# Designed miniproteins, single chains, continued (3): the designs that were tried, part 43

Each design is a single chain, and the fold is of that chain. pLDDT is the mean over its residues in the fold that is shown.

## One batch from the design tools (miniprotein)

Design m9464
Fold by ESMFold2-Fast:
Formats: sequence, C-alpha cells, structure tokens
Structure m9464 (fold): chain A 73 residues (1-73)
Amino acid sequence: AKKAAAEAKVASAQAALEEAEKLYGPEHPETIKAREKLFLALKDAGKEDEAAEVQRQLEELGVKDLKRAVEKV
C-alpha cells in the first residue's frame, strides 16, 4: 500500500510534467514547477537516486544554457 501510493504520486507528477511540456515547452516556468513536484514526489517515494537525477537535470539545464549563451557571444 505505501509503495503503491508513493509510486502513484510519482506517476501523477510525471504526467503533470509531460502535460506542461506539451502546453508550454520544456523551458517554461510552469514546466520547471512540474519538475520540482516530480523531485519532491521521488524523494517522498524514497527514490533518492532518481530525485538527485531530476535535480541535477534542472541545475545542468541552467548551467549548460549559460555556457551556450557565452559561446554564442
């Protein structure tokens, strides 16, 4: 029951992220919020490795975008 409930939260957060990407695109603030919700759901489910990967994707997306902007200038 506990694992099923936690996995349902992860699935719901994942679906919300996919919907936000469809409506707003991957870089929109609403899509970023959906990724944050997925991160929290993964932490709540005890999936620390997956949660760390989602957090790293958010940070790397910002860092890589900054580096690409510098290279284009």
Scores: mean pLDDT 70

Design m9465
Fold by ESMFold2-Fast:
Structure m9465 (fold): chain A 70 residues (1-70)
Amino acid sequence: GSLTPEQERNERLGQAVMRAVVQAKSPEEAYELAREIALKELGLPQETADEVGERAKQAFEVRQAFDAEL
């Protein structure tokens, strides 16, 4: 592929966030699911996993706010 290893890792992180947001029923659940994927499936440090979890929580909240305007 034409992607660097860092870009491929960022894609995997984005996929983890997406999976968590789709599966979760609350912002807190999105955080925990994304963090677990980052720690257990991707083998990332706790610090990075916490960041991925926070990103998933924020993405879920933004999506929920959009749905509330319908």
Scores: mean pLDDT 78

Design m9466
Fold by ESMFold2-Fast:
Structure m9466 (fold): chain A 71 residues (1-71)
Amino acid sequence: SQAEAARKAKLREELAAMIARADTSDPEVAALVAEAQKVLADPNASVEEILEQMLALAVRELEAAVRKVFK
């Protein structure tokens, strides 16, 4: 349905925002961003594939935040 397509489009927008704010000076994050960009470039990427990339980036974002506090 169009509502399902709209929800998928919203997930793609969120993934794009996560890619944009990711710290690519970290080579592990740069590799995750490259994979996420491949998924984002595929118009047929499933919701599950988009969510997997979002989860991977979110985990690294959280790890970076924790490391920044503890040095």
Scores: mean pLDDT 83

Design m9467
Fold by ESMFold2-Fast:
Structure m9467 (fold): chain A 88 residues (1-88)
Amino acid sequence: MTEVYEKKLTTEDGAVIEVKVTVTSSGEIEITVTGTLKNADGSTKTVKLEVKLGKASGDEAAAAMVEAIDKAAKELGASLKATTTVVE
């Protein structure tokens, strides 16, 4: 059994951050974070981060998810303050 949990976040700067958490039947956890921001010149910047945790606890997965979201927001130049408040 493979489960996928998805969360979509929008920052005040208009960046869209999509978080996908996949849990395999063996309990292996993989986190994918995709961030997209439209620049002032009309171009779109996209960042993708993948974190493979293996068999991790829920607390470890939550911490890794927060770190991945923070890294994606930093690479996009998005407001970290707005992004961080939706994941404790």
Scores: mean pLDDT 70

Design m9468
Fold by ESMFold2-Fast:
Parts: C-alpha cells; sequence; structure tokens
Structure m9468 (fold): chain A 63 residues (1-63)
C-alpha cells in the first residue's frame, strides 16, 4: 500500500539521519560527557526501533 511504503520511507529517513548524527558526534565530540553518552544511546535506540518497525511492516505486507 502507499501508506505502508510512505511509512517505511519515513522510518528509513529517520534511521539514516540518526546514523549520520552518531557519525558526526563520534567524529567531532569528546565521548566523556554524560549528555553525549545519553544522546548516543538515544540515537541507537531510535535506529533499533525504526528497523524493528520496518521489519514488522514488511512482514505484514508479505502476509
Amino acid sequence: SQAAAARIAALEAERDAARQEIADIEANTPLGSPEMRARLAALRARIEAAEQEIAEIRAALAA
């Protein structure tokens, strides 16, 4: 469906943006900050949540 395809595209964009932010943080910021560690953990959790939702949508479309 168009709605499912649009949702997957939005989740892929969110995942890619989070991956880019992690790369930027790791390249340009000291990792000793508690706020920085919390931000990295939140971004990783966002990537995992997006990948899980994409997998669930794809499984539903295959059924």
Scores: mean pLDDT 84

Design m9469
Fold by ESMFold2-Fast:
Structure m9469 (fold): chain A 90 residues (1-90)
Amino acid sequence: MEELKREIVELASETARREAERLGLDPEAAAEQARERVAGLLERVSTLPEEAARRVVELLLEAARAALAGDYERAQALVEEAGRLAAEAA
C-alpha cells in the first residue's frame, strides 16, 4: 500500500506540473503543492466517515485514470474536488 500511495502522489505531482506548464504557471511550485495536498488527503482518508472516504478515493482513482489518458486538466480538477470533499467531511 505504501508503494501505491507513493505512485498516486507522484502521478498527482506530474499532473500538476504539466497543467501548470500548459497554463504558463510555475510547474515546480505546482508539482510540490500537489504532492503535499494529495499526500495529506491519503492520510486523512483513514479518519473520514466511510461514505466520504469512499468518494474521495473514487475521485482520486478517476483523477489517476484521467492523468494516464493525458487529460491533466480533468485530473487536477478531480484532485481539487477530492480535497474539498475531504475538508467538508472532516
Scores: mean pLDDT 76

Design m9470
Fold by ESMFold2-Fast:
Structure m9470 (fold): chain A 74 residues (1-74)
Amino acid sequence: SKEEYDKELLSIAEKVRQEAKENGDEDFLKEMEKAGEQAVKTFGDLVDEETARAYGIALYLLEKGKEEYIPPKK
């Protein structure tokens, strides 16, 4: 169902965000934030800001094929 799909996407986004934060990957976190902000700008009037932001981040990760966090190459 859409509800289960949305929950799964939000769960993936949160997991990746936490892993990126633990690794101090500020550039990756900023890109995730930009995706979230773009979603808030697009859907913020239709849903609450937090939900829109999380959904935008989840879609960004899906498009990039990132089901898990991969540390940046140094």
Scores: mean pLDDT 69

Design m9471
Fold by ESMFold2-Fast:
Structure m9471 (fold): chain A 100 residues (1-100)
Amino acid sequence: MEEAEKLLEEGKKAFEKGDYETAVNLYRQAIELAEKEDPKSRLAAEAYLNLGQAYFELGKYDEAIRSYEKALELFDPESIDDAVLAIQAAVNLAIARQKK
């Protein structure tokens, strides 16, 4: 999981710089590693949320929608910490659907 966490952090740094294509590649790598260890990984859920945001910035709304839907599937509905991220994913999903 440490390698997946590092890739997620590097992806967030790329996103902050406006390098959305690099962010997409780093988030996808983080997801692949996280899902190999745990298919229901919270790290994978966060990475899918961030992936959706990067796709949205690139105007790839169908990819953004799928990524947000995956994030929502993986967030624990009984976790208060995950509830904030799940709300963000749900709001972003609604906005992306309006852009389609």
Scores: mean pLDDT 83

Design m9472
Fold by ESMFold2-Fast:
Structure m9472 (fold): chain A 87 residues (1-87)
Amino acid sequence: MKVVLAESGLEAIEKLKEIGASSNAIAALYKAVAEAVENPGKESKVEVEVETKDGILKVTVTAEPVEEKDGELIVKVKVEVEKLEKE
């Protein structure tokens, strides 16, 4: 099954790129989406800490499957970013 991110998912990926969050935050996003795909009708939530040049960010990714179309599952993604104090 192919997973398609809704508009909010594309915005979330762009936001993660802007804050310098790379593999770890993007991996958390895909993990949340995978868990949502395995549990249709249930929201999936994954939290990860990302170290950036300007400090540590706590990234919370929430994924919810909303529609199936042409063998593809459309998933809504929400990303929340909280700045943590460094050390």
Scores: mean pLDDT 67

Design m9473
Fold by ESMFold2-Fast:
Structure m9473 (fold): chain A 74 residues (1-74)
Amino acid sequence: KPSREEIDKEVWRALALIAGAIALKYAPPEVQPEIRAVFERTLAEIDAAKSAEEAQAIFDRGVAELNALVEKGK
């Protein structure tokens, strides 16, 4: 069975998928390619993370970047 850390890491991955989907749904068309790039990078970094804490930090940074892009796009 996977460890608790592996399960927690998968939770952060799932939350990143949800955040990315919401960002793409509500983002202006002009910033959608940038949102896709941040989202894909964040998922890849979470997949490479060695701990749940690292995955959480990556997720928090990714969400902050997505929010900045949505605000920039109006």
Scores: mean pLDDT 79

Design m9474
Fold by ESMFold2-Fast:
Structure m9474 (fold): chain A 64 residues (1-64)
Amino acid sequence: MKEEFDKAYEKGDYEKAVELAMEGYRNGEILDPETFEKAAEAAEKIGDWGLAVAFYALSALSRR
């Protein structure tokens, strides 16, 4: 999951990156704050500010 997300993000496929982040979150597979930050940035790139704020919040909660 994370490797597919990183590849999509690196390619600039932000829509795919956001889809993979949502799926990983639903399945409990994405818990890393760095991955949530990248997902938030990808959401910003596609214009979904609500989703970006949600991912930034998840990143902050994952830092311990």
Scores: mean pLDDT 77

Design m9475
Fold by ESMFold2-Fast:
Structure m9475 (fold): chain A 82 residues (1-82)
Amino acid sequence: SEEERQAKIDKIIELVKEYIKLRKEFYDNYAKGTPEALKKADELHKKMEEIQKEINKILDSLTPEEQAEAAKRIKEVVEKEL
């Protein structure tokens, strides 16, 4: 259904926004270069990998047309992130 399609794409966008947030925290900790910060960066990287797996699982459940719509919305979210 249209509602089910929209809910899946909205979930992907939610996960993408969380990924972007974690990526910013990852690079901040990596730049600090202390042992504590590098350990935090490693933990953040593992969380990012789990989010990528969840995004891919949802994308794999979509039709090619729905995947194209999801890709367009992801691009818009990423481009808006400064």
Scores: mean pLDDT 87

Design m9476
Fold by ESMFold2-Fast:
Structure m9476 (fold): chain A 94 residues (1-94)
Amino acid sequence: SAAALEQAKRSVATARALAIHAIREGEDPVEAMRKAAELLLTELSRLVSPETLARIREVLEEAIERVKGASPEEAERILDETAERIEAILEETM
């Protein structure tokens, strides 16, 4: 439903904001993204199919690998790209 899609998009925006805040406060980008990913997957588990959740989990796992050794600025760019990919999956599947 449109309401479920909007709720899912709000969950993505919240997880993104949490990760960016943690990175800017000096947290390791890998740890910040791992925590945001766990929060997002928990929220989305109630809104999306198991198949869609698995696709989103894979995208998040790829993003966590990409931020290893990244600068805070590069980590924020990877996070923005990851949020856009997840939103596209949600729009395609919901």
Scores: mean pLDDT 88

Design m9477
Fold by ESMFold2-Fast:
Structure m9477 (fold): chain A 115 residues (1-115)
Amino acid sequence: AGVVTESGGGTFKEGSTVTLTSTFTGFDPATATVDWLMLRPETGVLETVAYGGSTSAPQFGSRVTSSVDAAASTATLTLTNLKVEDTAVYYRLVEDPAAPEVAVLGNGAKVTVVA
């Protein structure tokens, strides 16, 4: 029922920073949970980048920061010190515990990192 959109993708140099921003509508912004996933072309598997609105996946450590503005229904993912292996399509997943059967994956932001 909700809609999720991401922006901020493109082609980036190794060592640079990318900021991805997304918006969502049709969810309760006070209770919706926001996760960031990546689909690497090498594996074809969705991997967690950040979850619970602000927690980074262990493999990214301090290189990843995420935040959610519940009142504005927006979320931001920042990756610093980009590596070639960060090349992926990045998706935002929004889930609402008040409507647990409703999970929406965004349109995806393609990030390409070149050496």
Scores: mean pLDDT 75

Design m9478
Fold by ESMFold2-Fast:
Structure m9478 (fold): chain A 85 residues (1-85)
Amino acid sequence: SDETKLDVDSLKKLLDSVLYDQKNNQYNPYLIREIDDYIDYYKDDPELVKALEEVKLAMENKSPVDEFEKIVEEAKKLLDQLENS
């Protein structure tokens, strides 16, 4: 959709929303579907795909918040690198 762009800023906001929900003990399967859209969009970046798959797995497994924060921060680090390339 022209209204929804799968850009770096949008993905960073999605990751912030996912982390916020985990900190508040909320599980939202719709966010997993949104992450799948980004995985398909960034499929030519295997490191970012792997990081996003780890975010999905941590959401599905209801990983501890501290572990989840580390996974999200690694994904954001890769996004910062991509944005500055």
Scores: mean pLDDT 79

Design m9479
Fold by ESMFold2-Fast:
Structure m9479 (fold): chain A 94 residues (1-94)
Amino acid sequence: SEFEARRKALLEEARRAAEAGAGREEVARLYREALALLPLLDEAQVEEAIRELRASPDEAAARLLRAHEEGGREALIEEIRREQERQLEAQLAA
């Protein structure tokens, strides 16, 4: 839970920085630091993520579940990374 807690803290810090009018590069740095923590998720954190995804009705959740079904934990982590990168690109474009 330490790496997940750190990741959530970095995402929250990025949100607060953006709301405070921080530059895009500062916000992007915090998002990149959060992305770097994804490979460090343990089995329990992955199981919790799968539980959350099964409860979600959205297309992104369906893609993540398919990745897990096809390639297991490593495929899930990689797809989460891609989704976070897509979110970072959207944040930088805004």
Scores: mean pLDDT 69

Design m9480
Fold by ESMFold2-Fast:
Structure m9480 (fold): chain A 75 residues (1-75)
Amino acid sequence: SSLLEKLNQLLAEAQQLAQQFAQSTDTQEKIQILQQIIGLLKEITEIAKELGMDSAAEGTERQIKLVQELLKELE
């Protein structure tokens, strides 16, 4: 369905941003990428909850907290 298609698209976008983060040498660029990843993970979490994927939603909520901690270390 359209929600599952959007979920797969957002997951692909998050993976691409993670690769860009790994390749970046600029701290400000890394901060911006992590902020974008957090935004995508929040959307993924909401869609996962709508689809009844509770374990997946809990997993992405934990990932959001880990990315937020990493962001705080870079700021």
Scores: mean pLDDT 88

Design m9481
Fold by ESMFold2-Fast:
Structure m9481 (fold): chain A 92 residues (1-92)
Amino acid sequence: SMAARRAELLARAKALAAEAQASKDFDEQLTLAAELAKLGVEAHPDLSEEQLDKMIEELEKAKELAKEKGAEKAVKALEEAIEYVKEKKAAK
């Protein structure tokens, strides 16, 4: 079941990445990027604390950019992704 779950998460992550690249809506692109980050962490529980810290830094940068652009949906999605990654780091 774990192998099947990982394959499902990776397939969903790949689909979201493709959707983000195809989107011309900045708010949608960043929202999908936040969801992709959460799926990536869930699919790879072996990520190091250093790798998780780097993800948090990149998500924080994306959140500030989203705020500057008025992308309210993306701001919320990025905040949720940041907290999710922080919780996964704390569990190590």
Scores: mean pLDDT 79

Design m9482
Fold by ESMFold2-Fast:
Structure m9482 (fold): chain A 88 residues (1-88)
Amino acid sequence: SSSSKKFRGLTLASQIDLLVKINAPQEEIEREIKEFLEMTERLDPEKAREVKKLVEKYMELKDTDPEKANEILQEMLRIFFEAVNKKS
């Protein structure tokens, strides 16, 4: 359902944010991001392309500008919700 997909997206975004805040290994952060990106791709390949560009910016900023990185993570989640709503 749309609600279940949105909840999973929220969970993944929250996990990514937590892993970054506790300075988890890069590989763990990348694994959660990959899952988020794959879910978006299954819903809408065009929206996944947008999210992929944001992922690149997020990975650059997560260690140097946490506030801006969090803004990007929220934008990724917003685009994911748009993909869920469009697929529904």
Scores: mean pLDDT 85

Design m9483
Fold by ESMFold2-Fast:
Structure m9483 (fold): chain A 95 residues (1-95)
Amino acid sequence: GAPRVTVTGAAGSGGLATATITVENLPEDAGLRLSLRDAAGNQVGTLVAAEARGGVITATFRVHGPAGTYTAVAEVLDAAGEVLARGSSPVTVSA
């Protein structure tokens, strides 16, 4: 079947944002790109942890920006770097 990705954002504190990513039908040679975006679509923050368990990935980002709402994005990439599937979710970050 075609790859599918679902992202669920969670409220974070202390400048951290957390998202849960579920991937279905991931090809063996596919990559996963995780990013945090602002309202303009600019990449903000850094991925500080990604834990994979049973097809579920918990990603934690350190936010390089003010408190507020960001978008956690997960993209499934083929071997050539083409996006096969994309999921996103809002994440609220407090200081």
Scores: mean pLDDT 81

Design m9484
Fold by ESMFold2-Fast:
Structure m9484 (fold): chain A 85 residues (1-85)
Amino acid sequence: SEMERAAEAVTRRVKERGLPLHKAALEAKAAGDDATAAALAAELYELGLEIAREVAEELLSPEQREEVERELERAREALAAAKAA
């Protein structure tokens, strides 16, 4: 489906663009810096949300984009709540 192709594109782009953040998060975790590792993991997650929006704009219909934007808004709120905890 188009939605499956969009999900595959998101996964690929996150792997390509997120590698420096992922590496930095692993290095912080290895050093015992849990706070920095968590912050970098949050940045990687936020990058994933940005990539999902970009892919939706490129590959999905206006109605599907509207649904994705609602899901991304909920995900951004959940991330903000997690950062506050």
Scores: mean pLDDT 83

Design m9485
Fold by ESMFold2-Fast:
Structure m9485 (fold): chain A 80 residues (1-80)
Amino acid sequence: MEEEIKKLEEEFEKTPDLRKREELLEKIYELKMKAAKSEEEKKEIEFEYDIKMALLAMERSVAKLIAKKEGVPLEKVLKE
């Protein structure tokens, strides 16, 4: 399981697509939650997931503001 999580984390680092990064974070979260042995570990995993998801959401929001300012479609700012 740890090796599988590591492979997903490596894929996350290599992937520029925000949507694919969100999917990878969700998969990593599911695997970490299944591996967690205590309620404290589960809360920490959930908090880390929430923070990382919030950061991706903020990146998307910033991209929307840039798209509006530059007068280009959001897809061009997101690079996909």
Scores: mean pLDDT 76

Design m9486
Fold by ESMFold2-Fast:
Structure m9486 (fold): chain A 65 residues (1-65)
Amino acid sequence: SEERKRLERRLVALESAIGLLEAAKWFIETFSKLPAAERQALLADIDAQIAALKKEIAELKKKLA
């Protein structure tokens, strides 16, 4: 099914995006020279983006089941 292949490619792209965001989060936590408040706000934004992507992945997995 072409629709199934499209959803599977979307799933891989979303999982890759999460990996990049987690890598960015680790880099910010480890090497960032930002003031604590700005660092915390940026990390919170990244966490919110990861949560949104995980929700989309869960919905995609339901469609693939």
Scores: mean pLDDT 88

Design m9487
Fold by ESMFold2-Fast:
Structure m9487 (fold): chain A 88 residues (1-88)
Amino acid sequence: MMVEKIRELIEELEEAVKKNAPVEEVEELGDRIVEAARRALEEGVPLEEILEFAERLERIAQRSKNPEISEVVRSTAARIVNLVSLAE
């Protein structure tokens, strides 16, 4: 199920952020999260559930001390919000 996949990817991203992983690794996880969210919306997952993932990403970004990583995670959340806006 795509919802489970998104949750798994966000948990991987949160762990990468905590480890201060290379920005490229965080960007790759972000791209995978956005793609999974797009597929979930196409499969009929409720918009509200997808928005909850964007909110979780915003919280992860706020807790990051690395500005570059924080910006990538915040951008990922914004991309998900844009997907929801286009789906309405």
Scores: mean pLDDT 85

Design m9488
Fold by ESMFold2-Fast:
Structure m9488 (fold): chain A 67 residues (1-67)
Amino acid sequence: MFPGNVSFFRDYEAALQAAEEARAQGKRTVLVALPKETFEALMKKYNLQWGETLESDSDLDILLYSD
């Protein structure tokens, strides 16, 4: 289970932009590259689409991107 807010991005550039915006607001961010098949499995498990966020009670934003 991820200890933060998890967002799914199509590519690195979109994830990087979101991370920079979050850091400008004083949030902690981490960028994680995952294989496309891993993303599809997670999105199916949580019934999510690209760009959607799994929210949690953490101040940490975890930004997942495909390669």
Scores: mean pLDDT 73

Design m9489
Fold by ESMFold2-Fast:
Structure m9489 (fold): chain A 94 residues (1-94)
Amino acid sequence: RVEEAERILREGLARIEELIRAGASKEEIIAVVNETTRRLIELIPELAAVLRQLRDEIIAAINAETDPEKLIKMMREAAEMVAELIRDHAAARA
């Protein structure tokens, strides 16, 4: 589950970065954020509340930030936070 969750997160981040660099609409970027969050919650329902909170913060950043480089940095930071949450959950369960 942890390896699968990390893969989903990595795939989601890569897709988001590609969309931002391609000048895709914020709606398309938000759709990937929502799908990635939904898939992670399905795997680790215990993290649902925290993942929804981070999703809301990410969506707010997408709506507020017009600089693609800053947005990519924010997305990378969010992904790192989610990865740490997943690893912490795995350590507590192992």
Scores: mean pLDDT 83

Design m9490
Fold by ESMFold2-Fast:
Structure m9490 (fold): chain A 101 residues (1-101)
Amino acid sequence: MLKVTVTAPASITQGGTGTATVTVSGEGEVLGVRVLLVEGEGIAGRAVGNGDGAVVAAGGTATVTVDASRAAPGTYTAVGAALAADGTGAVGAGSAVTVLA
């Protein structure tokens, strides 16, 4: 089973983009990775920004540009997701991200 870890910037300027690093561990072929900016703390909030990454080899790392242009100033959580070729997915929450005015 895949595991996802996200390293996100501590802050992103409103209307801008931020660069997150997604690390995928485990076994199997990875079809793609995505990072979401989710409102508040944890993974259950509304997504206000996203970025898609290149196909990652098993055990690999992808750099993802996250578009925060629709995010209001506030506190968000970076959430990483990976889709495996076998149809399974993995989700991992990253650190808090502050969108600055």
Scores: mean pLDDT 74

Design m9491
Fold by ESMFold2-Fast:
Order: structure tokens, then C-alpha cells, then sequence
Structure m9491 (fold): chain A 100 residues (1-100)
């Protein structure tokens, strides 16, 4: 399923990250997967809008958690770069699934 493909992408990216960054990503993974599942049956424009909105919420939550847990500037950069990579991969997978 598309959700399983996205889960595999998140796990792949998490395997490259520091433990503290992994812990924050694990906390937002359910929201990301739920948003991806919700794109099923949507038009490409509606799916894109839904994913953009989810990404904005996830980034805000992640910034809050990083501050609460006292992550370093380097760890916060690692976290943002990981989320941007996840977002780009998800956008590609969802676009491909809608086209299929």
C-alpha cells in the first residue's frame, strides 16, 4: 500500500539520524501516515493541498518538541532536513499513486 511505502521511506531516513531526532520523528509518524492514507481517492490538487497542510503542522510540532527536549542547533537542522526529505519523497509517491 502507499502507506506501507511511506512507512518504509520514514524508517530508511530515521536509520541515518541521531537517537534524539529519531524519537521526535517517531512521535509525528502516525500523523504523517494518517495524512497519506487520507489522500486516497483525492484529486492531485486536493492531495497536494492536504500534504502541504500536514507538513506545516508537523514542522510546527517538531520545532516545539525540539525546543522542549533541548535539541542542539545541529540536531534541529538534521531534523528539519530529514522532514524535508520525507516530504519530497511522500509528494513523489502520492503523485505516482494518483497517476496509476
Amino acid sequence: SLVDEVRAVIEEIMSTLSPEVQEILQSVEPEILAAVAATEGLSSAAAHAALVAMFQRVMARVDELARERGLSEEQRRELREALEKIYRRIMGLVAEAIAA
Scores: mean pLDDT 86

Design m9492
Fold by ESMFold2-Fast:
Structure m9492 (fold): chain A 68 residues (1-68)
Amino acid sequence: MTDDQIKAVEDNNRDNYDKYTERARRLGEEARELDRRDPSSPERDRLLEEYRTHKLKADALKTNVDKL
């Protein structure tokens, strides 16, 4: 692969990683606020699951870079 192709993939992965990390942080904060407001809320469990999913997506992007 050319250096330009590697750079483009790195920039794309960085942007996507930042987006997933930002979404995960936001979902984590919402889950924390719900936990404080109503610890028995089923919405809290849903937010925590979405937080985990976005975290896994971010980690997958890191693994993809290692494959290159």
Scores: mean pLDDT 73

Design m9493
Fold by ESMFold2-Fast:
Structure m9493 (fold): chain A 81 residues (1-81)
Amino acid sequence: TWDVLKEQLRKTGEELRKVVEKVDLSPELLKIIQEMIDAEERGDMGGVIKSSTDLSLMRRKDPEIQKESDKLLEEIKKMKE
């Protein structure tokens, strides 16, 4: 049901926020990650895809952001298992 899905997305978003708070991220990367978390919390798959695309583009343009996001994504993947 939609109610159960909202609860799961909220839980995942909270775990993502904990990881983000622990990792000192650049403001530009923080913005994209925050947008992704917000989209996931509201169950907006289109928003998640959009923010993921933005993240991918930013990673390709900036090697520092690529390094930061790689470490962050690895931690997030471990949390979402």
Scores: mean pLDDT 67

Design m9494
Fold by ESMFold2-Fast:
Structure m9494 (fold): chain A 86 residues (1-86)
Amino acid sequence: SAEELLARAREILEELKKLLELLKEGKLTEEDIFRLIALELQVIGLRIELELNRENLSEEEIAEIEKLLDEAEKLAREIFKLIEEK
């Protein structure tokens, strides 16, 4: 459902925000880096699920989910960039 896709996208975004905070505090562990990779794979998985369910969703629901997934991908990219610059 749209509500389930939205909830999962929001959960991924919140977990990425927590990882960014850990990085800023100098507390990011190797396990957190594996978690970051897992979250990126989850974003890819949700994009696939969104496309498979597109016909069952409104244009507004699709746009809201895509916006959250785009925000998650942008945040993950910024976190990886900050890690690589160290």
Scores: mean pLDDT 86

Design m9495
Fold by ESMFold2-Fast:
Structure m9495 (fold): chain A 68 residues (1-68)
Amino acid sequence: SALDELLAEFERLAAEFSRALRAGDRATAQRHLERMRELVARLEELGAPRGTVHQLRAMVEAGEAVLA
């Protein structure tokens, strides 16, 4: 489903964010984080479960805190 594909893309971006952050590539990490934020909004629009949206939003917020 479209929902499952977006969830898989989010997981891939989260892994890439972590790798970029460990490499000290803050610019790449920021771009991945922006994409993750966009995916959370799209998942919410497509009717993803509230618990799932809340969890993914928390992950984005944690990433934002690290980059601040």
Scores: mean pLDDT 88

Design m9496
Fold by ESMFold2-Fast:
Structure m9496 (fold): chain A 61 residues (1-61)
Amino acid sequence: SEEQKAVLSEIADKLRAIGAALEAGLKVAKGASREEAVAYMKANGATEEQIEAGLEIGEKL
């Protein structure tokens, strides 16, 4: 149903943001800049909201 697709899409978006944040955090830990981390997230189709969420998660880790 459309309701099930909407729920799955929301879950997928949240999981993508977590995955991108973890990979961005790993890149920064290996010496990459924040600018490179943002570029990586954009290259993987992250929205501005997802990038902000990823940066917040990375700052807390």
Scores: mean pLDDT 72

Design m9497
Fold by ESMFold2-Fast:
Structure m9497 (fold): chain A 107 residues (1-107)
Amino acid sequence: MAAVEEGVDRAAEALEQTVIDEAKKNGETLPDEARELVRQAGRDVAEGATAYWLEGDKQRAADLYRRASELFEQAAEVAEKAGNPKAADILRRYAEHFRRLADELAA
């Protein structure tokens, strides 16, 4: 139980850091509110991957990836309103990726 939770937390932190670094490379920053949403999305992505790859639960993986996509869209709106349009574009690409994965797994 605890080891799986630690793995999910590490994966979420890694994804958050990747998005922060990508925004920095484009001369922008990720607002704290957007960072929290990305961390939540990262947890859903890690749980979805666990459901799919370790448990074979495609439906649960699809639901988690869909929720992650919605959280990335919310993070993109926060970034855009804060004047970080390039960070918003990065976040929307993540949202589109996970929405597509959710749709494929639900079929």
Scores: mean pLDDT 85

